# Designs tried in a protein design run: designed miniproteins, single chains, continued (4). Part 104

Each design is a single chain, and the fold is of that chain. pLDDT is the mean over its residues in the fold that is shown.

## One batch from the design tools (miniprotein)

Design m15611
Fold by ESMFold2-Fast:
Structure m15611 (fold): chain A 94 residues (1-94)
Amino acid sequence: SSASQFQQEYDQMRSRVSSILSDMLQQFQDGQVSRDQMITQFTSRVNQISSTMSPDVSRSLGNMTTIIQQVASSRSDDDFSSWMQQFIGTLQSQ
C-alpha cells in the first residue's frame, strides 16, 4: 500500500537524518564548526536527501528542517545542543 511505502521511505529518511545530525552535533559540540556552519551543512545534505525522496517524505523533511532552523536561530548554544540531542533521540526511537 502507499501507506506502507511511505512508512518504509520515512524510516530510511529518519535514519539518514539522524546520522547526519548526530555527526554534525558532535562537530559543533567539539568546537569544530559554528552553529551557522552546522545549519548550512545540514541544509545542504538535507537538500541532497530530499531530491531522492517522494513528495510526502520530502515535505516532512522540509518541515523538520524548518523547525531545526527556527530552534537554531532562537536559542543559546547550550539550549540548542540539549534540544538537538533530544530530537536525535526521538528520531532514533521506534
Scores: mean pLDDT 82

Design m15612
Fold by ESMFold2-Fast:
Structure m15612 (fold): chain A 88 residues (1-88)
Amino acid sequence: EELKKEIEELAKELKDKLQISVESIETFLKNIEESRKLTEEQKKEIYKKIKEMLKELKKAVEEGISDEELIDLVNKRMAELVDFIEKL
């Protein structure tokens, strides 16, 4: 519960800079939440990975990453997250 709320807050903070990527993250979170194939424990582990990713993105933004580099970082981390889920 707390973890999911923290993810939602982080995603909102990034919305203005990553409109397309944030929409992808929101869709992804909805797909995880609505999944009948994932256990609650598996959902929690996925949420932890998403939180780690969003924290890294927030830190990169605060440290002055370019918009282009930020998009590349998001795409890389999203691919890693998908791979993690496929291995569950």
Scores: mean pLDDT 74

Design m15613
Fold by ESMFold2-Fast:
Structure m15613 (fold): chain A 100 residues (1-100)
Amino acid sequence: MSPLEKYKKALEEFMKSLSEEVRELVERAHELIERALSTFSPSEQYFYYQMLLKAILESKSEEEFLRNLASILDYLISQETDPELREELEEVRREIEKEI
């Protein structure tokens, strides 16, 4: 199973344990992350999906997961060259910070 497949499966199971508000926020973040990563090289996509999978598997609480997700988003925002997508990533990052 590829890192992307492992990440998607882990994310779907993890989302079942989240509150409704946080679940919607995580789903929106996931969609933006997939769009950002689609423009990256296959090796960079691999590393990011491994980081995301580790965040899901190693987080012991919703709050811990959101902190890990926020850190990954900060890094993605720094690498994103599309100004509109960067703005959307920054907005979802701010919404995540409010839940921590």
Scores: mean pLDDT 81

Design m15614
Fold by ESMFold2-Fast:
Parts: C-alpha cells; sequence; structure tokens
Structure m15614 (fold): chain A 85 residues (1-85)
C-alpha cells in the first residue's frame, strides 16, 4: 500500500536527519521496493531512489549511489511519458 511506502520513506528521512545512514538506507530500500510494486512510473519512486542515492554517498558507496540516481532518472522519465501528446 502507498501509505505503508510513505511511512517507510518518512522513517528513512528521520534516520538520515539523525545521521544514522545505515538505518536510513534500510528504510529507503524498503520504500523503493513498495513504490516500485505500486507504481513503477511514479515521482514518489524517483524521489525515494534519489534519497537512497544521497544516503549511499554518505556511506561512501559511490557505485550504489550512481545506480540509484540512474534508476531515479528512469522512473522520473517514465512518469513524464504518461502524459499524452
Amino acid sequence: MEEEADKLHQKGIEYFKKGDYEKAAEYFRKAVKLYAEIDPNSEKLAQALEDLADVYEKLGKTNEAKASRTAAKQARELAEKGIPP
């Protein structure tokens, strides 16, 4: 459910603000999984993937951060393509 994904995303943000980047990454990964199952073409998925990339950079996981940013760009582009010409 989107409400559950939103709560997980919010928990990730709370831990990120506290400087607990490992827990922030866990909650962002859970939110990303649920958002992808609900709507793989959503701006919410793109935002959660960007937040996951930011936390991976804080953890020094450069390759994972780059992969998450690429996934966020793809999700955002797919969300935009849902508008007819």
Scores: mean pLDDT 81

Design m15615
Fold by ESMFold2-Fast:
Structure m15615 (fold): chain A 87 residues (1-87)
Amino acid sequence: PSGGALGGYGFNSSTADSAKRLRDALERGVEEALRLADQLLSTVGGNVAAGTFLALKDDPEAALEALQDLYDFSTKQAKNLKDLINS
């Protein structure tokens, strides 16, 4: 199913939210980030953020940077798609 711009907005919004949640959890501790990643791995958008963190789980600083980059990218994409939907 192709949801067009609306589908892309939902995916990117979920990815951005999940990346921010994982980044915030990782700042509190690797164990908290691991618990959250397990919950997000089975969700649309959340699986991208969880996968990004899990690939870098042994390097918390690199994981924080990657999650921030994912958040920034996905937030910008979601905003652009929302603006398109509302135009």
Scores: mean pLDDT 79

Design m15616
Fold by ESMFold2-Fast:
Structure m15616 (fold): chain A 61 residues (1-61)
Amino acid sequence: ELSPEERADLERAGEIWQEVLDEAVAAGETDFDVIMARVRERLVEELGEERARRVLDLVLA
């Protein structure tokens, strides 16, 4: 069961993912590894390393 904080972090991660995808499409970037690295950078910048890692573990689990 997700805490309210975990749910909020997941919702924000979804927003970041959509934003990064929109930027990648506009730039003609199709490399999934590059896109994923950008998502990770944005998550770490906004949430910090521990919370970003937790969100990624939840999404990829």
Scores: mean pLDDT 79

Design m15617
Fold by ESMFold2-Fast:
Structure m15617 (fold): chain A 97 residues (1-97)
Amino acid sequence: AVTATQPASVTVKEGETATLSVNVTADGASSLTVEWRRLETGEVVASTTVTSNGTATLTIENVQLSDSGKYTAIVTATTASGTTTAVGPPTELIVVK
């Protein structure tokens, strides 16, 4: 099985750096690809690879109020029997002045 877990929310002040994380667990996967998307628009904001178990991070520098919203991590795991996808529960990024 492949799982992805994210925190419910992250609060950051405008102009600071926001860090969002996803914890990934996979059974028998050789590697994982993590794609970060804005939930409302579907915009892909980052993509990275990790080992079969670990934490992937999205860093947003100089955050703006327009960066507020929900971010979802989509994890694709490659196994001997094929590809499995897991979708993390969205993390809400809250940007304050």
Scores: mean pLDDT 78

Design m15618
Fold by ESMFold2-Fast:
Structure m15618 (fold): chain A 87 residues (1-87)
Amino acid sequence: LRPVAEYILGLVDVLERAVLTGDRDAEVVVGQEVHDALVNDPEAARAWERALTPLAEANGLMDAGKPKEEVLGYLEKARRLAEEILK
């Protein structure tokens, strides 16, 4: 579960940086722990499913050139989901 939450936070940080600065050089590497959690932990799989919706929406809005505030709002939803897991 924790590796999936940390991966989501990393993705949100990279996307937020891209939105705010235009810097696409940063990336988040998917580790073995994330793969293992998604296969063996149903709670990790459900957490990833919940995060996919706001992450996909944020990416769609970025591609469509929508306001930065709207994109950041969806990234914030994904961040909150991950932070809820890490508490």
Scores: mean pLDDT 70

Design m15619
Fold by ESMFold2-Fast:
Order: structure tokens, then sequence, then C-alpha cells
Structure m15619 (fold): chain A 89 residues (1-89)
């Protein structure tokens, strides 16, 4: 039964990383329309913390033998890099 629980956790992380990717796009879109750089910066900082937490959880699944979690790790790493780039602008 333990493998089924890990596969369910992976599905949750896949959904969560997709939501976080979408939230980054929404935050950038709102900031572009409103010209509100402070709003963008604040939302991106909160998003960055959540993505970093998700990355740690995904890496733990990889260590537990769930190789498919590597895709979530790579998506989270890309999202972190994109957010950090936006925060430097």
Amino acid sequence: GHMEELEEELKRLELEVGVLEGLRLIAVGIAKLTKDKEFLHEQLKKLLEKVKELLKRAEELVKKGIERAKEVVERAKRLIEEIEKLLKE
C-alpha cells in the first residue's frame, strides 16, 4: 500500500506545480495591465516560497523511488529561476 500513497502524493504535487505555474502567469498579467510593480514583487515572493517548499517535497519523493517526481523537480526549478529573474527586474 505505501507505493499507492506515494503515487497519490505525486499527483497532488503535479497539480500544485501546475497551479503555481498558472499563478505566476496571472501575477505577471495583472502587473502588466495595472503597471503595479509592488503587487507583482509581493505575489512573486509568496509564490517563490511555495515553489521552494514544493521542490523539497518532490525531491523527497525522488529519494523514495518515485522517478516520475523528477519531472515535478525540473518544473519547480524552472519556475524558481523564472520568478527570481522577474524579481531582479
Scores: mean pLDDT 87

Design m15620
Fold by ESMFold2-Fast:
Structure m15620 (fold): chain A 57 residues (1-57)
Amino acid sequence: MIAETIYEASQALAAGKATVEDVKEKLKAAGLSEKEAQFAADVLARTIAAGHRAAPL
C-alpha cells in the first residue's frame, strides 16, 4: 500500500540510498499523481533534514 511505499522511501532517503527523484517515481508507480508524489517526496526530504539538524536527545 502507499503508506508502506512512503515508509520504505523515507528509510532509503535517510540512509542516502535514494534521491528525491527516486522517491517521486516510486510514489507515482504506487498510484499518486506527479503533484502528489512531488509534495510527498519534498515533505519526506524536509522531515529527514530537520531530524539530522536536531540536537542530541
Scores: mean pLDDT 72

Design m15621
Fold by ESMFold2-Fast:
Structure m15621 (fold): chain A 118 residues (1-118)
Amino acid sequence: MKEVEEKVEEIKKYAESLPESLRNALVATAEALLQAYKEAKANGDEATVEAFKEALELLLEAAKYLSEGNFEQALAKLREAKKILEERLKKSTDEKSKILLQRMINSLDLLIEAVEAA
């Protein structure tokens, strides 16, 4: 929990240097991922918790690349995060976890669109 919350705060720091629309999309995605992580953990779905943790690490790497103006590498990391969540969604048999995974996939798609438009 503490490590995940610390990574979200790091993402917010990288977001401060970005244009408002991209900053807002990145922060919203990080906050949504933190909430999804907390909900999956409360549900006892350790495999989905691990997928969200991996996605958050990739989102942090993407945030660093965005702050450096390296949009190509940022998009690569965001697409990798999305792929991890999509693969977990295919293997999930829990309806609550499927809803959380789909919500996060949708959030990442919006962020990818925002980065591509920047």
Scores: mean pLDDT 89

Design m15622
Fold by ESMFold2-Fast:
Structure m15622 (fold): chain A 68 residues (1-68)
Amino acid sequence: SMEEVERIVEETKERLEEIYKEAKSEEEFIQKVQELFKEMNERLKGAPEELVKKAEKELLRKLSEILS
């Protein structure tokens, strides 16, 4: 459902903030972020492609905000 997709996106954004706080190096941060994107895509398996792409864009936006 759309509600389930929204929940997954919000949980993923929260994990991204924790990764940023806990990462000890730029290399560790990049690795953990890549793993997080893979986990989100696995959780979104079977969702419409349009919703998956929107989720990826929202996560990238959050990443940009954290890094600015």
Scores: mean pLDDT 83

Design m15623
Fold by ESMFold2-Fast:
Structure m15623 (fold): chain A 55 residues (1-55)
Amino acid sequence: MSLEEAVQRGLAAARGVLSDDEARRLMQQVMAQADAQGWSTDQLDAALQAAIAAA
């Protein structure tokens, strides 16, 4: 799975639960953490799913 596909899937799932602005903020926070820690696409996807489930 590509990074772009993981991000698009995460954003779509977040928009189903959160407002568009809230979903965008959640995505920005998770992506910033992934970049800071050097996460793989699989790690980013898992983190996005966990963050959305916790929201």
Scores: mean pLDDT 73

Design m15624
Fold by ESMFold2-Fast:
Structure m15624 (fold): chain A 100 residues (1-100)
Amino acid sequence: TKEEIAERFKKISELALKALDEMENVAKSPEDKEIVRKIREVVERTAAELQKALDDGASLEEIKAIVERTLKELMEIAKDNPEIQKIVERFKKEVEEILS
């Protein structure tokens, strides 16, 4: 149902904020901070896109496609920092479990 999808979005949003906080704590260099900034921008853009999709009555399959595309983008951004990549990989696994 739309309500079940909204509950899943809330859980994903909470996990995303937690992951971003953890990334900020491990980002020591200006380069690492730039990686976290790019990840935050993607997360915020995707949250807006998902909210619009939910409001427009998007299917679970459409929601999953947006999330899958975003997770791939986050992994690509994180690839240059192993600690940030580990956080993104954990977030990806948790999100996939919520959407399964």
Scores: mean pLDDT 86

Design m15625
Fold by ESMFold2-Fast:
Structure m15625 (fold): chain A 86 residues (1-86)
Amino acid sequence: MPSLEEVLREVIERLTAFDRTGDAAQLRAALELLRAAAERYSFSPVLRENIERAERALAEGRLDEAAGHVLGAAFELQQILKEQKA
């Protein structure tokens, strides 16, 4: 299974691809990675709330808002990763 560092890298790559292309499939792929990570590392309600808000915004066609929440979830994963390495 991918490490938190690998998940973070892939999520950021997907967000960067979305910024270049506007392709909602990149946001869906990032959300699938984040959901899998949340199941393993879900001590954080902030992580779950960002994923839920991103999924809702994506379903409603608000792609920029969805991307913002995906980024918020990625920042929370980065914080969790830093705490695990301390």
Scores: mean pLDDT 81

Design m15626
Fold by ESMFold2-Fast:
Structure m15626 (fold): chain A 83 residues (1-83)
Amino acid sequence: DAIEKALEAAEEAARASRDPELARAIVELTRKAAEAIAAGDTRAAASYIAALGVEAVELSILGEDEAAEKAREAARYLTEAAE
């Protein structure tokens, strides 16, 4: 299921990240997006997915490419689930 894959990707991003604040943000944003999708709140889901994209960019700037890739993977699965 796309939601399960998104949550798995977020957990992988958190494990790969050396920044505990970014790790927490990725997991929390993915969970909130999943909850918004389940509730049918498309606008909230889109906002959380966009915020995940911003965190992925920050990880890339910090040189945490694996964590950034997994964060982008989580956002992609969330987008699929919202459709």
Scores: mean pLDDT 86

Design m15627
Fold by ESMFold2-Fast:
Structure m15627 (fold): chain A 88 residues (1-88)
Amino acid sequence: AAQNDAEARDSLAAARGHLEEARKYLEKVKAGIDPEKASREATIHLIAAYLHAVAALWMATTPELRKEAERILQEAHRLGKELDEVVA
């Protein structure tokens, strides 16, 4: 239980880091700064954030950690929609 929650926290930290990078690249897309490369990087980081959040959700034994993973999944989905709208 404690080890699974520790691993879930590590995955959540990784997911948050990838969301932060995705936001930076999304801002580059919006600014027209190398938008093709920035869009690709944002997508890669969003996929990584999603995978880490899903891993955390399956490892987490507490409702608090599961809710945090769900929040990260929702944010990744929101950023993905925002990216799609900007590049469409």
Scores: mean pLDDT 86

Design m15628
Fold by ESMFold2-Fast:
Structure m15628 (fold): chain A 83 residues (1-83)
Amino acid sequence: SEIERAAEELRRVLEEVAEEEYKISEKAGNAVETAGISAERAAEMGDFEGAEKAIEYAAEVASPEQGERIREAGERFRRVAEE
């Protein structure tokens, strides 16, 4: 489905970002992983507001460049979820 594809794309971005952030900050790495889990739960259970909040928090805690990447991926996921 469209939402499952969007969640998978977001998950891939967040996995790459988490690997980089864990080398710098455990807090940032954990926040990014939590955002990925929240996105998967949203696709399965419809908690899209929770996922959006977790993604935004991860973007704020991550480095500026990675935060931008997280926000862009999260925005694409949000648009599919809100259709």
Scores: mean pLDDT 79

Design m15629
Fold by ESMFold2-Fast:
Structure m15629 (fold): chain A 75 residues (1-75)
Amino acid sequence: SKEEEDKEFAEYVDRFNEELSKIMEKLPYEKAQKIGVEAKKEFDELMEKYDAGEITLEQFKERLDRILEKAKKEA
């Protein structure tokens, strides 16, 4: 249902924000700012695609995980 999808979406966004915050906390300020800005830009673009119906929830989740993985690799 849409209600279950909305809940799953919200939970994934919350997890992304928590995990990104944990990555940023371990980094020097300048590096954290660079990675944070890049991750937020990619997150915003992904949010726009999902809101426009261009991608499914499963694709959103996969791409969100890739944004986080990229942030971890740059850390």
Scores: mean pLDDT 85

Design m15630
Fold by ESMFold2-Fast:
Structure m15630 (fold): chain A 102 residues (1-102)
Amino acid sequence: MPSREELREITEKELEELLKNKEDLEKVARYLGLLEAYIAGRLSAEEVGAALAEMGGGAAVTALADVSPEAVEALRFVIEVARELLKKKDPEAYKIFEEYAA
């Protein structure tokens, strides 16, 4: 499993590239919000899978079926890093994340 420092660096670099394309950034913000809702127990894996499939994320639906507790903690950390960066760099995308995380 990557270290928390490696996960932070990768997440920040990927999101900084997405900041150059608003449509892709907003799509990723929705995706991360749905994952936060899943991790927090507000949505089931089936509900998140259905929402991701509607957004064209068919591969992500399959990945959710095999998520381990260690993978959940890694995802929680990545989502936290992404939330901090979005709040600082793009308040509109941060709002989209928060709306889907509810």
Scores: mean pLDDT 70

Design m15631
Fold by ESMFold2-Fast:
Structure m15631 (fold): chain A 93 residues (1-93)
Amino acid sequence: MVEEGIKLALEASKEENEEKRKELEKKAAELLKKALEELKEKIGEEEFKKLMEKFSKETAEKNKETGVPQTEEEIAERLLEFFKKLKEEAEKK
């Protein structure tokens, strides 16, 4: 799940042990990469690009209302929301 990938990335940023941090970063990257590849294959390249552009604009508007994310936690929340919207649109019939 994309949510697990983002959580692991946040845990990696807080991890003091370098070896353990690298393991968490690698696992997070693998999960996020797979989620994006699966989504792109499911909806097609052109539709994926269109959804990315749409949600990028929505994120920019939200940044005007609430401010640009400044903390890792805020960035992670915006990424989770973004991926949730991508999945919802991809599952739309």
Scores: mean pLDDT 69

Design m15632
Fold by ESMFold2-Fast:
Structure m15632 (fold): chain A 87 residues (1-87)
Amino acid sequence: KVEELIKKLEELGRELARLARELAERVPLEQSPEELEQGALDSTEAAIKKIKELAKTDEEKAIKEAEKAIKELEEAIELLRRRIEEA
């Protein structure tokens, strides 16, 4: 069900944004914590919009894209967690 996958993406996107902000607070980066947090939220919102558009014409394709996006977000979250532990 596309709606359940979108809900999962929204949840993961919020976690990614929180971790991105935390990393920026611990490491001197070019972008501020606010900028990195907002960037993560914007990227997640764009992905969700694309998946919703795909669901209008091909629900199976939308499900596949959502599952791929979930995997990519989970990998990004794991990477950020490791970077924070190293900081």
Scores: mean pLDDT 81

Design m15633
Fold by ESMFold2-Fast:
Structure m15633 (fold): chain A 61 residues (1-61)
Amino acid sequence: AIPSVEELIARLRELAARYPQFAAYLDEMIRGARENPELYAQPEVMRLVVETADQLEALAA
């Protein structure tokens, strides 16, 4: 399922806490989502950010 912008931000914060090596990059994505929630709510943008988060989790595993 496609997450809400709030769910996305929560996930990105969890990843930044678990993987400090990616924190700076994740913090920039969180900032973008907070500053422009309507852009990040767009299905294509949401999908790209979710895919990026999935890739970072896979690399950290």
Scores: mean pLDDT 81

Design m15634
Fold by ESMFold2-Fast:
Structure m15634 (fold): chain A 80 residues (1-80)
Amino acid sequence: MTPVELGEKLGRQAGDQILALAQAAVADPSLRPQYVAQMQQVLGDLGRQAESMTPEAKEAAVKIAGEAAKKAAELLAAAA
């Protein structure tokens, strides 16, 4: 596995979790603050992992997770 492949894998894992949490927050607005906090935790965990990555792996992870976070924000905004 190359560093870029590792970054893409970690970015996709974080992105999938963020999107699932955003969908859960849309389905149950009463728990929205809890799901938003969990999404922030997922991003924080990825950020800590990225500190030990090569620049190429970090860029790949941040790009994929960033696209998922943007999509999650759009879903939450549409449901508000």
Scores: mean pLDDT 83

Design m15635
Fold by ESMFold2-Fast:
Structure m15635 (fold): chain A 70 residues (1-70)
Amino acid sequence: HMSEEEFDFEVDLALMEIYAAIGKKIKDPKEQEETIAKIRSLGDRAAERYPERREEIQAHVDELIAEIKK
């Protein structure tokens, strides 16, 4: 089935989505910024596992952050 590396990648993407959903409900600017930092960290980690996907991962991170700030 899925390799451990592929599983970890999918977990990182899922966590980014979860933090984005949480971030949209946060009204405190400091807590929102901390949540954004977690999403960026997860995106960086995912890109380290699949460097060939770095550009699309970064685009996804930017999209999630933009949604939180709206």
Scores: mean pLDDT 81

Design m15636
Fold by ESMFold2-Fast:
Structure m15636 (fold): chain A 63 residues (1-63)
Amino acid sequence: MDYSIGPGRNAMLTAYYSGRYDLLREVAEDYEKAAELAEELGNLDSAKAFRELSDYARRLVEE
C-alpha cells in the first residue's frame, strides 16, 4: 500500500472545512486499524504515519 501523510492530512482538512465530522471519525478508526496491521507486518514507518493521520482526524473532530 502507498501511504502519504501530506495528501491524507489535506483530504482530512478539506473534510473538516466542509463539515464532514462523521466521516473524519470513521477515517480515524480506519487508520488506527491500519496502523495495527502495519505494526504486525513490521512496517513501523507506515504504522507511525497511520497513527498520525488517525490522531489528526480525531483532533479535528474534537476541536
Scores: mean pLDDT 73

Design m15637
Fold by ESMFold2-Fast:
Parts: C-alpha cells; structure tokens; sequence
Structure m15637 (fold): chain A 85 residues (1-85)
C-alpha cells in the first residue's frame, strides 16, 4: 500500500510534466507530495527506496521541462518528497 502510494506519486509527477497548464500541474504536484508524505509514515525499506526513486524522477522531469513554471513545480516536488523520505 505505502509502496503503491510512492509509485502513484511518481505517476502524477509524470502527468504534471506532460501538461502545459500550470494550475493542473500544481494540483498534480500537490497530490504527489501528499501521497509521498503518507507513504513516508512507513519505515519499510521498499517504501524508502520508492520515495528516493520518486524524488530523483521529479528532479529528472524538472531538468527536461521546457516550461519554467512547470519546472519550478517539479523542483518543489523533488525537494518535498526528498524531505519526506
């Protein structure tokens, strides 16, 4: 369950990176951060690995982003998910 939440956060970040609507990207990023924080309540090793992977994914998506506003939202997600894990 917690691993699934961490992976779902990653999927939401991929969707945020694909949108050209900053408001939609903000909603997706906020939901991803919320799921990552819920997952972080688990001390399970697989969950910690999934959270690290999701944080790295957020950073990679930010670097590839052509939209500065979307990029900043993805960088925020990377920072917040890294803090949660």
Amino acid sequence: DAVEKAREAGRLLEEAAKTSDPNKAQELVDRAIELAREASKSTDHDVQVALIATSVLAFALAVESKDPEIRELLLQAAREINRAG
Scores: mean pLDDT 85

Design m15638
Fold by ESMFold2-Fast:
Structure m15638 (fold): chain A 93 residues (1-93)
Amino acid sequence: MLESLRLALATFVATPDKSKLAEQLQALANVLNSLGYQASVEVTDKSVTLTVRGLSEEQRQLIKDAITKTAEKLGLKVSFEEDADGLVITVEL
């Protein structure tokens, strides 16, 4: 499970494209759902938000790191909100 998540995140980080960011985050959410997590993406003209539930602390760290690296490469601002059950990641466009 953790290795499959690492592979998905490595693929996500490999070729960042601002015009495809929403599609790339939706693809990541689809992989997370296939692994048994609850993941959703909301897209607006100003931001893309990924919400994920059911992650361990290690899995949250891997996702945060991957999205931060992608956002940094694209010059975009990213923010994270965490509670006991979930992680919300917002990337400003």
Scores: mean pLDDT 76

Design m15639
Fold by ESMFold2-Fast:
Structure m15639 (fold): chain A 84 residues (1-84)
Amino acid sequence: LSKEEQFSKLVEEIEEAVRRLREDPTDEEAKARLREAVAPLTTNPGSEEVQELARRTLAALEAGDVEAAIEAAERLIELLKERL
């Protein structure tokens, strides 16, 4: 798989999880999927800003702050799309 295909798939996964959480902030499976998609980005060697937003998303999910998690994840999606 090309890097573009891998990033496109990752963006789709994060967007879908965010969409589900906007519809139902108690969706535990959507929270788990967002956590799984975002966790590898905390060590992304290409961008400190991506790493910070990924950590912020995970911290918000751990704190139960779904609104903050959505906001951080949306910023993360925009940064990833800029690199596609």
Scores: mean pLDDT 81

Design m15640
Fold by ESMFold2-Fast:
Parts: structure tokens; sequence; C-alpha cells
Structure m15640 (fold): chain A 81 residues (1-81)
């Protein structure tokens, strides 16, 4: 269900990005709310970039992070229908 899928997305991103679940939840929530309002979307993007910059610089980790973000975005869009 919705809650199960959301929890799965959070865990997946936390593992892939190497950040805690709360950080992932905050980023996803901010993305949804701020993009709708758009007044501070720059700050939302900044938070996401900050997390990505903390990752190791190896190409495998980078690809994994990008794939995780893309998958999460697709699942979020599906939930919204």
Amino acid sequence: KKEELQEEIVRYLAEALGVDEETVRKMLEAGKKKLTNSPELREVAQKAREALKSLPNDPETQERAVEAMRKAAELQAELEK
C-alpha cells in the first residue's frame, strides 16, 4: 500500500545515498510541497545536491545514487497518479 511503498522508497534511497532515513523523508517531503508552491524550490534543490555531494566520488556510487533518485521520483509520480 501507500505507506509500505513510501517506506521502501525511503529505505532504498537511504541505503543507496548513504544517508539516514529521516534525511531522505525530509528531502522527498520538501520536494513535493515546495515544488507545488515553488517559492523556495531553490532551497529544496540545494538540500538534494548537498546530500549527493557527500557521496564517494567513484562512478559506481554515483550511478547508484542517480538510479535510486530516478526510481524514487517515478514511484512518487505513480503514487500521485
Scores: mean pLDDT 57

Design m15641
Fold by ESMFold2-Fast:
Structure m15641 (fold): chain A 100 residues (1-100)
Amino acid sequence: AKKKVEEIINTIKKISKNLVEGFRKGLEEEVPLSADQLFDLALAFLRMIESIAKIEIDSLGLPEELKEELLKEIEEIFKKTKEELEELKKEYLERKELEE
């Protein structure tokens, strides 16, 4: 059980990191979407990943205590990822306000 739990956590961390990097590149490459639209898409993707992760965890048949601990750790990863996306958006908008 422990090895599969660690694998799920590592996969979620990797996907979250890739999402943050994709969002950063989207902002910097001047794609035909506003920063708000890119942010909303990133959040929608993050919510989909969280939903899938919770389904995967439920399918493992873990004892309730271990399941609750795993869900809590995953929710913390997603919370931190959301905060990173919010910070990147803020930094981008602040830089853009300084460019005439």
Scores: mean pLDDT 80

Design m15642
Fold by ESMFold2-Fast:
Structure m15642 (fold): chain A 74 residues (1-74)
Amino acid sequence: MDQQIYNAIANPVIDKLVEAKKTSGKIKHSDLVELARQALAEQGLEASDEQVTEQVNRIVEMAKEILGVEVVED
């Protein structure tokens, strides 16, 4: 369910946003989606590309307002 996807990707996505804040202040949306897919695969969890993208977008929207990181779309 969505909670398992969120739990699997929330920490890696937030950590990547924090890393981007400390370096360039910018990160590509595609890099976050790829990281989320890798985190799910490492945990043996299955999710559609749309489910992954939706959860990444929710985390990004919350975190970018707090951290002030710019997410760039390709």
Scores: mean pLDDT 78

Design m15643
Fold by ESMFold2-Fast:
Structure m15643 (fold): chain A 92 residues (1-92)
Amino acid sequence: SPEDLEAAERVVRGLEYAVETLRELEQRYKNGELSEEQVRLYLEGFRRFLEGLRRWIEENASRFPPEMLERIRELLKEAEELLEEIEEMIEE
């Protein structure tokens, strides 16, 4: 339905925003614009968001078109991998 497609597109846009924000965090940390502590606080928030979203997606998977669900899962994986990469960087 149009409502299900709109919901899926909102989730996709939210995840695309999360990926871009994580990439900006990485760049700003590398440029010395953000302290380790500042990055850690942002990553804590993103970790909780992604964990909650993953659980919600799995609980509601049947509500989304299969191709949109695949895209959502790909973006979730990308965001989770970026989060792990940045955490590794700040641990030195």
Scores: mean pLDDT 84

Design m15644
Fold by ESMFold2-Fast:
Structure m15644 (fold): chain A 72 residues (1-72)
Amino acid sequence: SSAEKKKLLEEIERLRREVDELRAQGIMSPDDAAVGYELLEQGEKAVKAGDLEWAQRYIRGAESLIRSVREG
């Protein structure tokens, strides 16, 4: 649905900002940030293609990466 697509795109933008902030604070390595951005780009492409299951998997991958960086 259009509502689900909007929700997933908003989650992707939130996670991009979170990666940006962790990079600015020196908490996330450039290599980890590159992986995070790639996952979120693939997620956005999946949303636009209507592959919502794949979009959720990419979003989950980015969230897991962010969590691992925050936990040390």
Scores: mean pLDDT 90

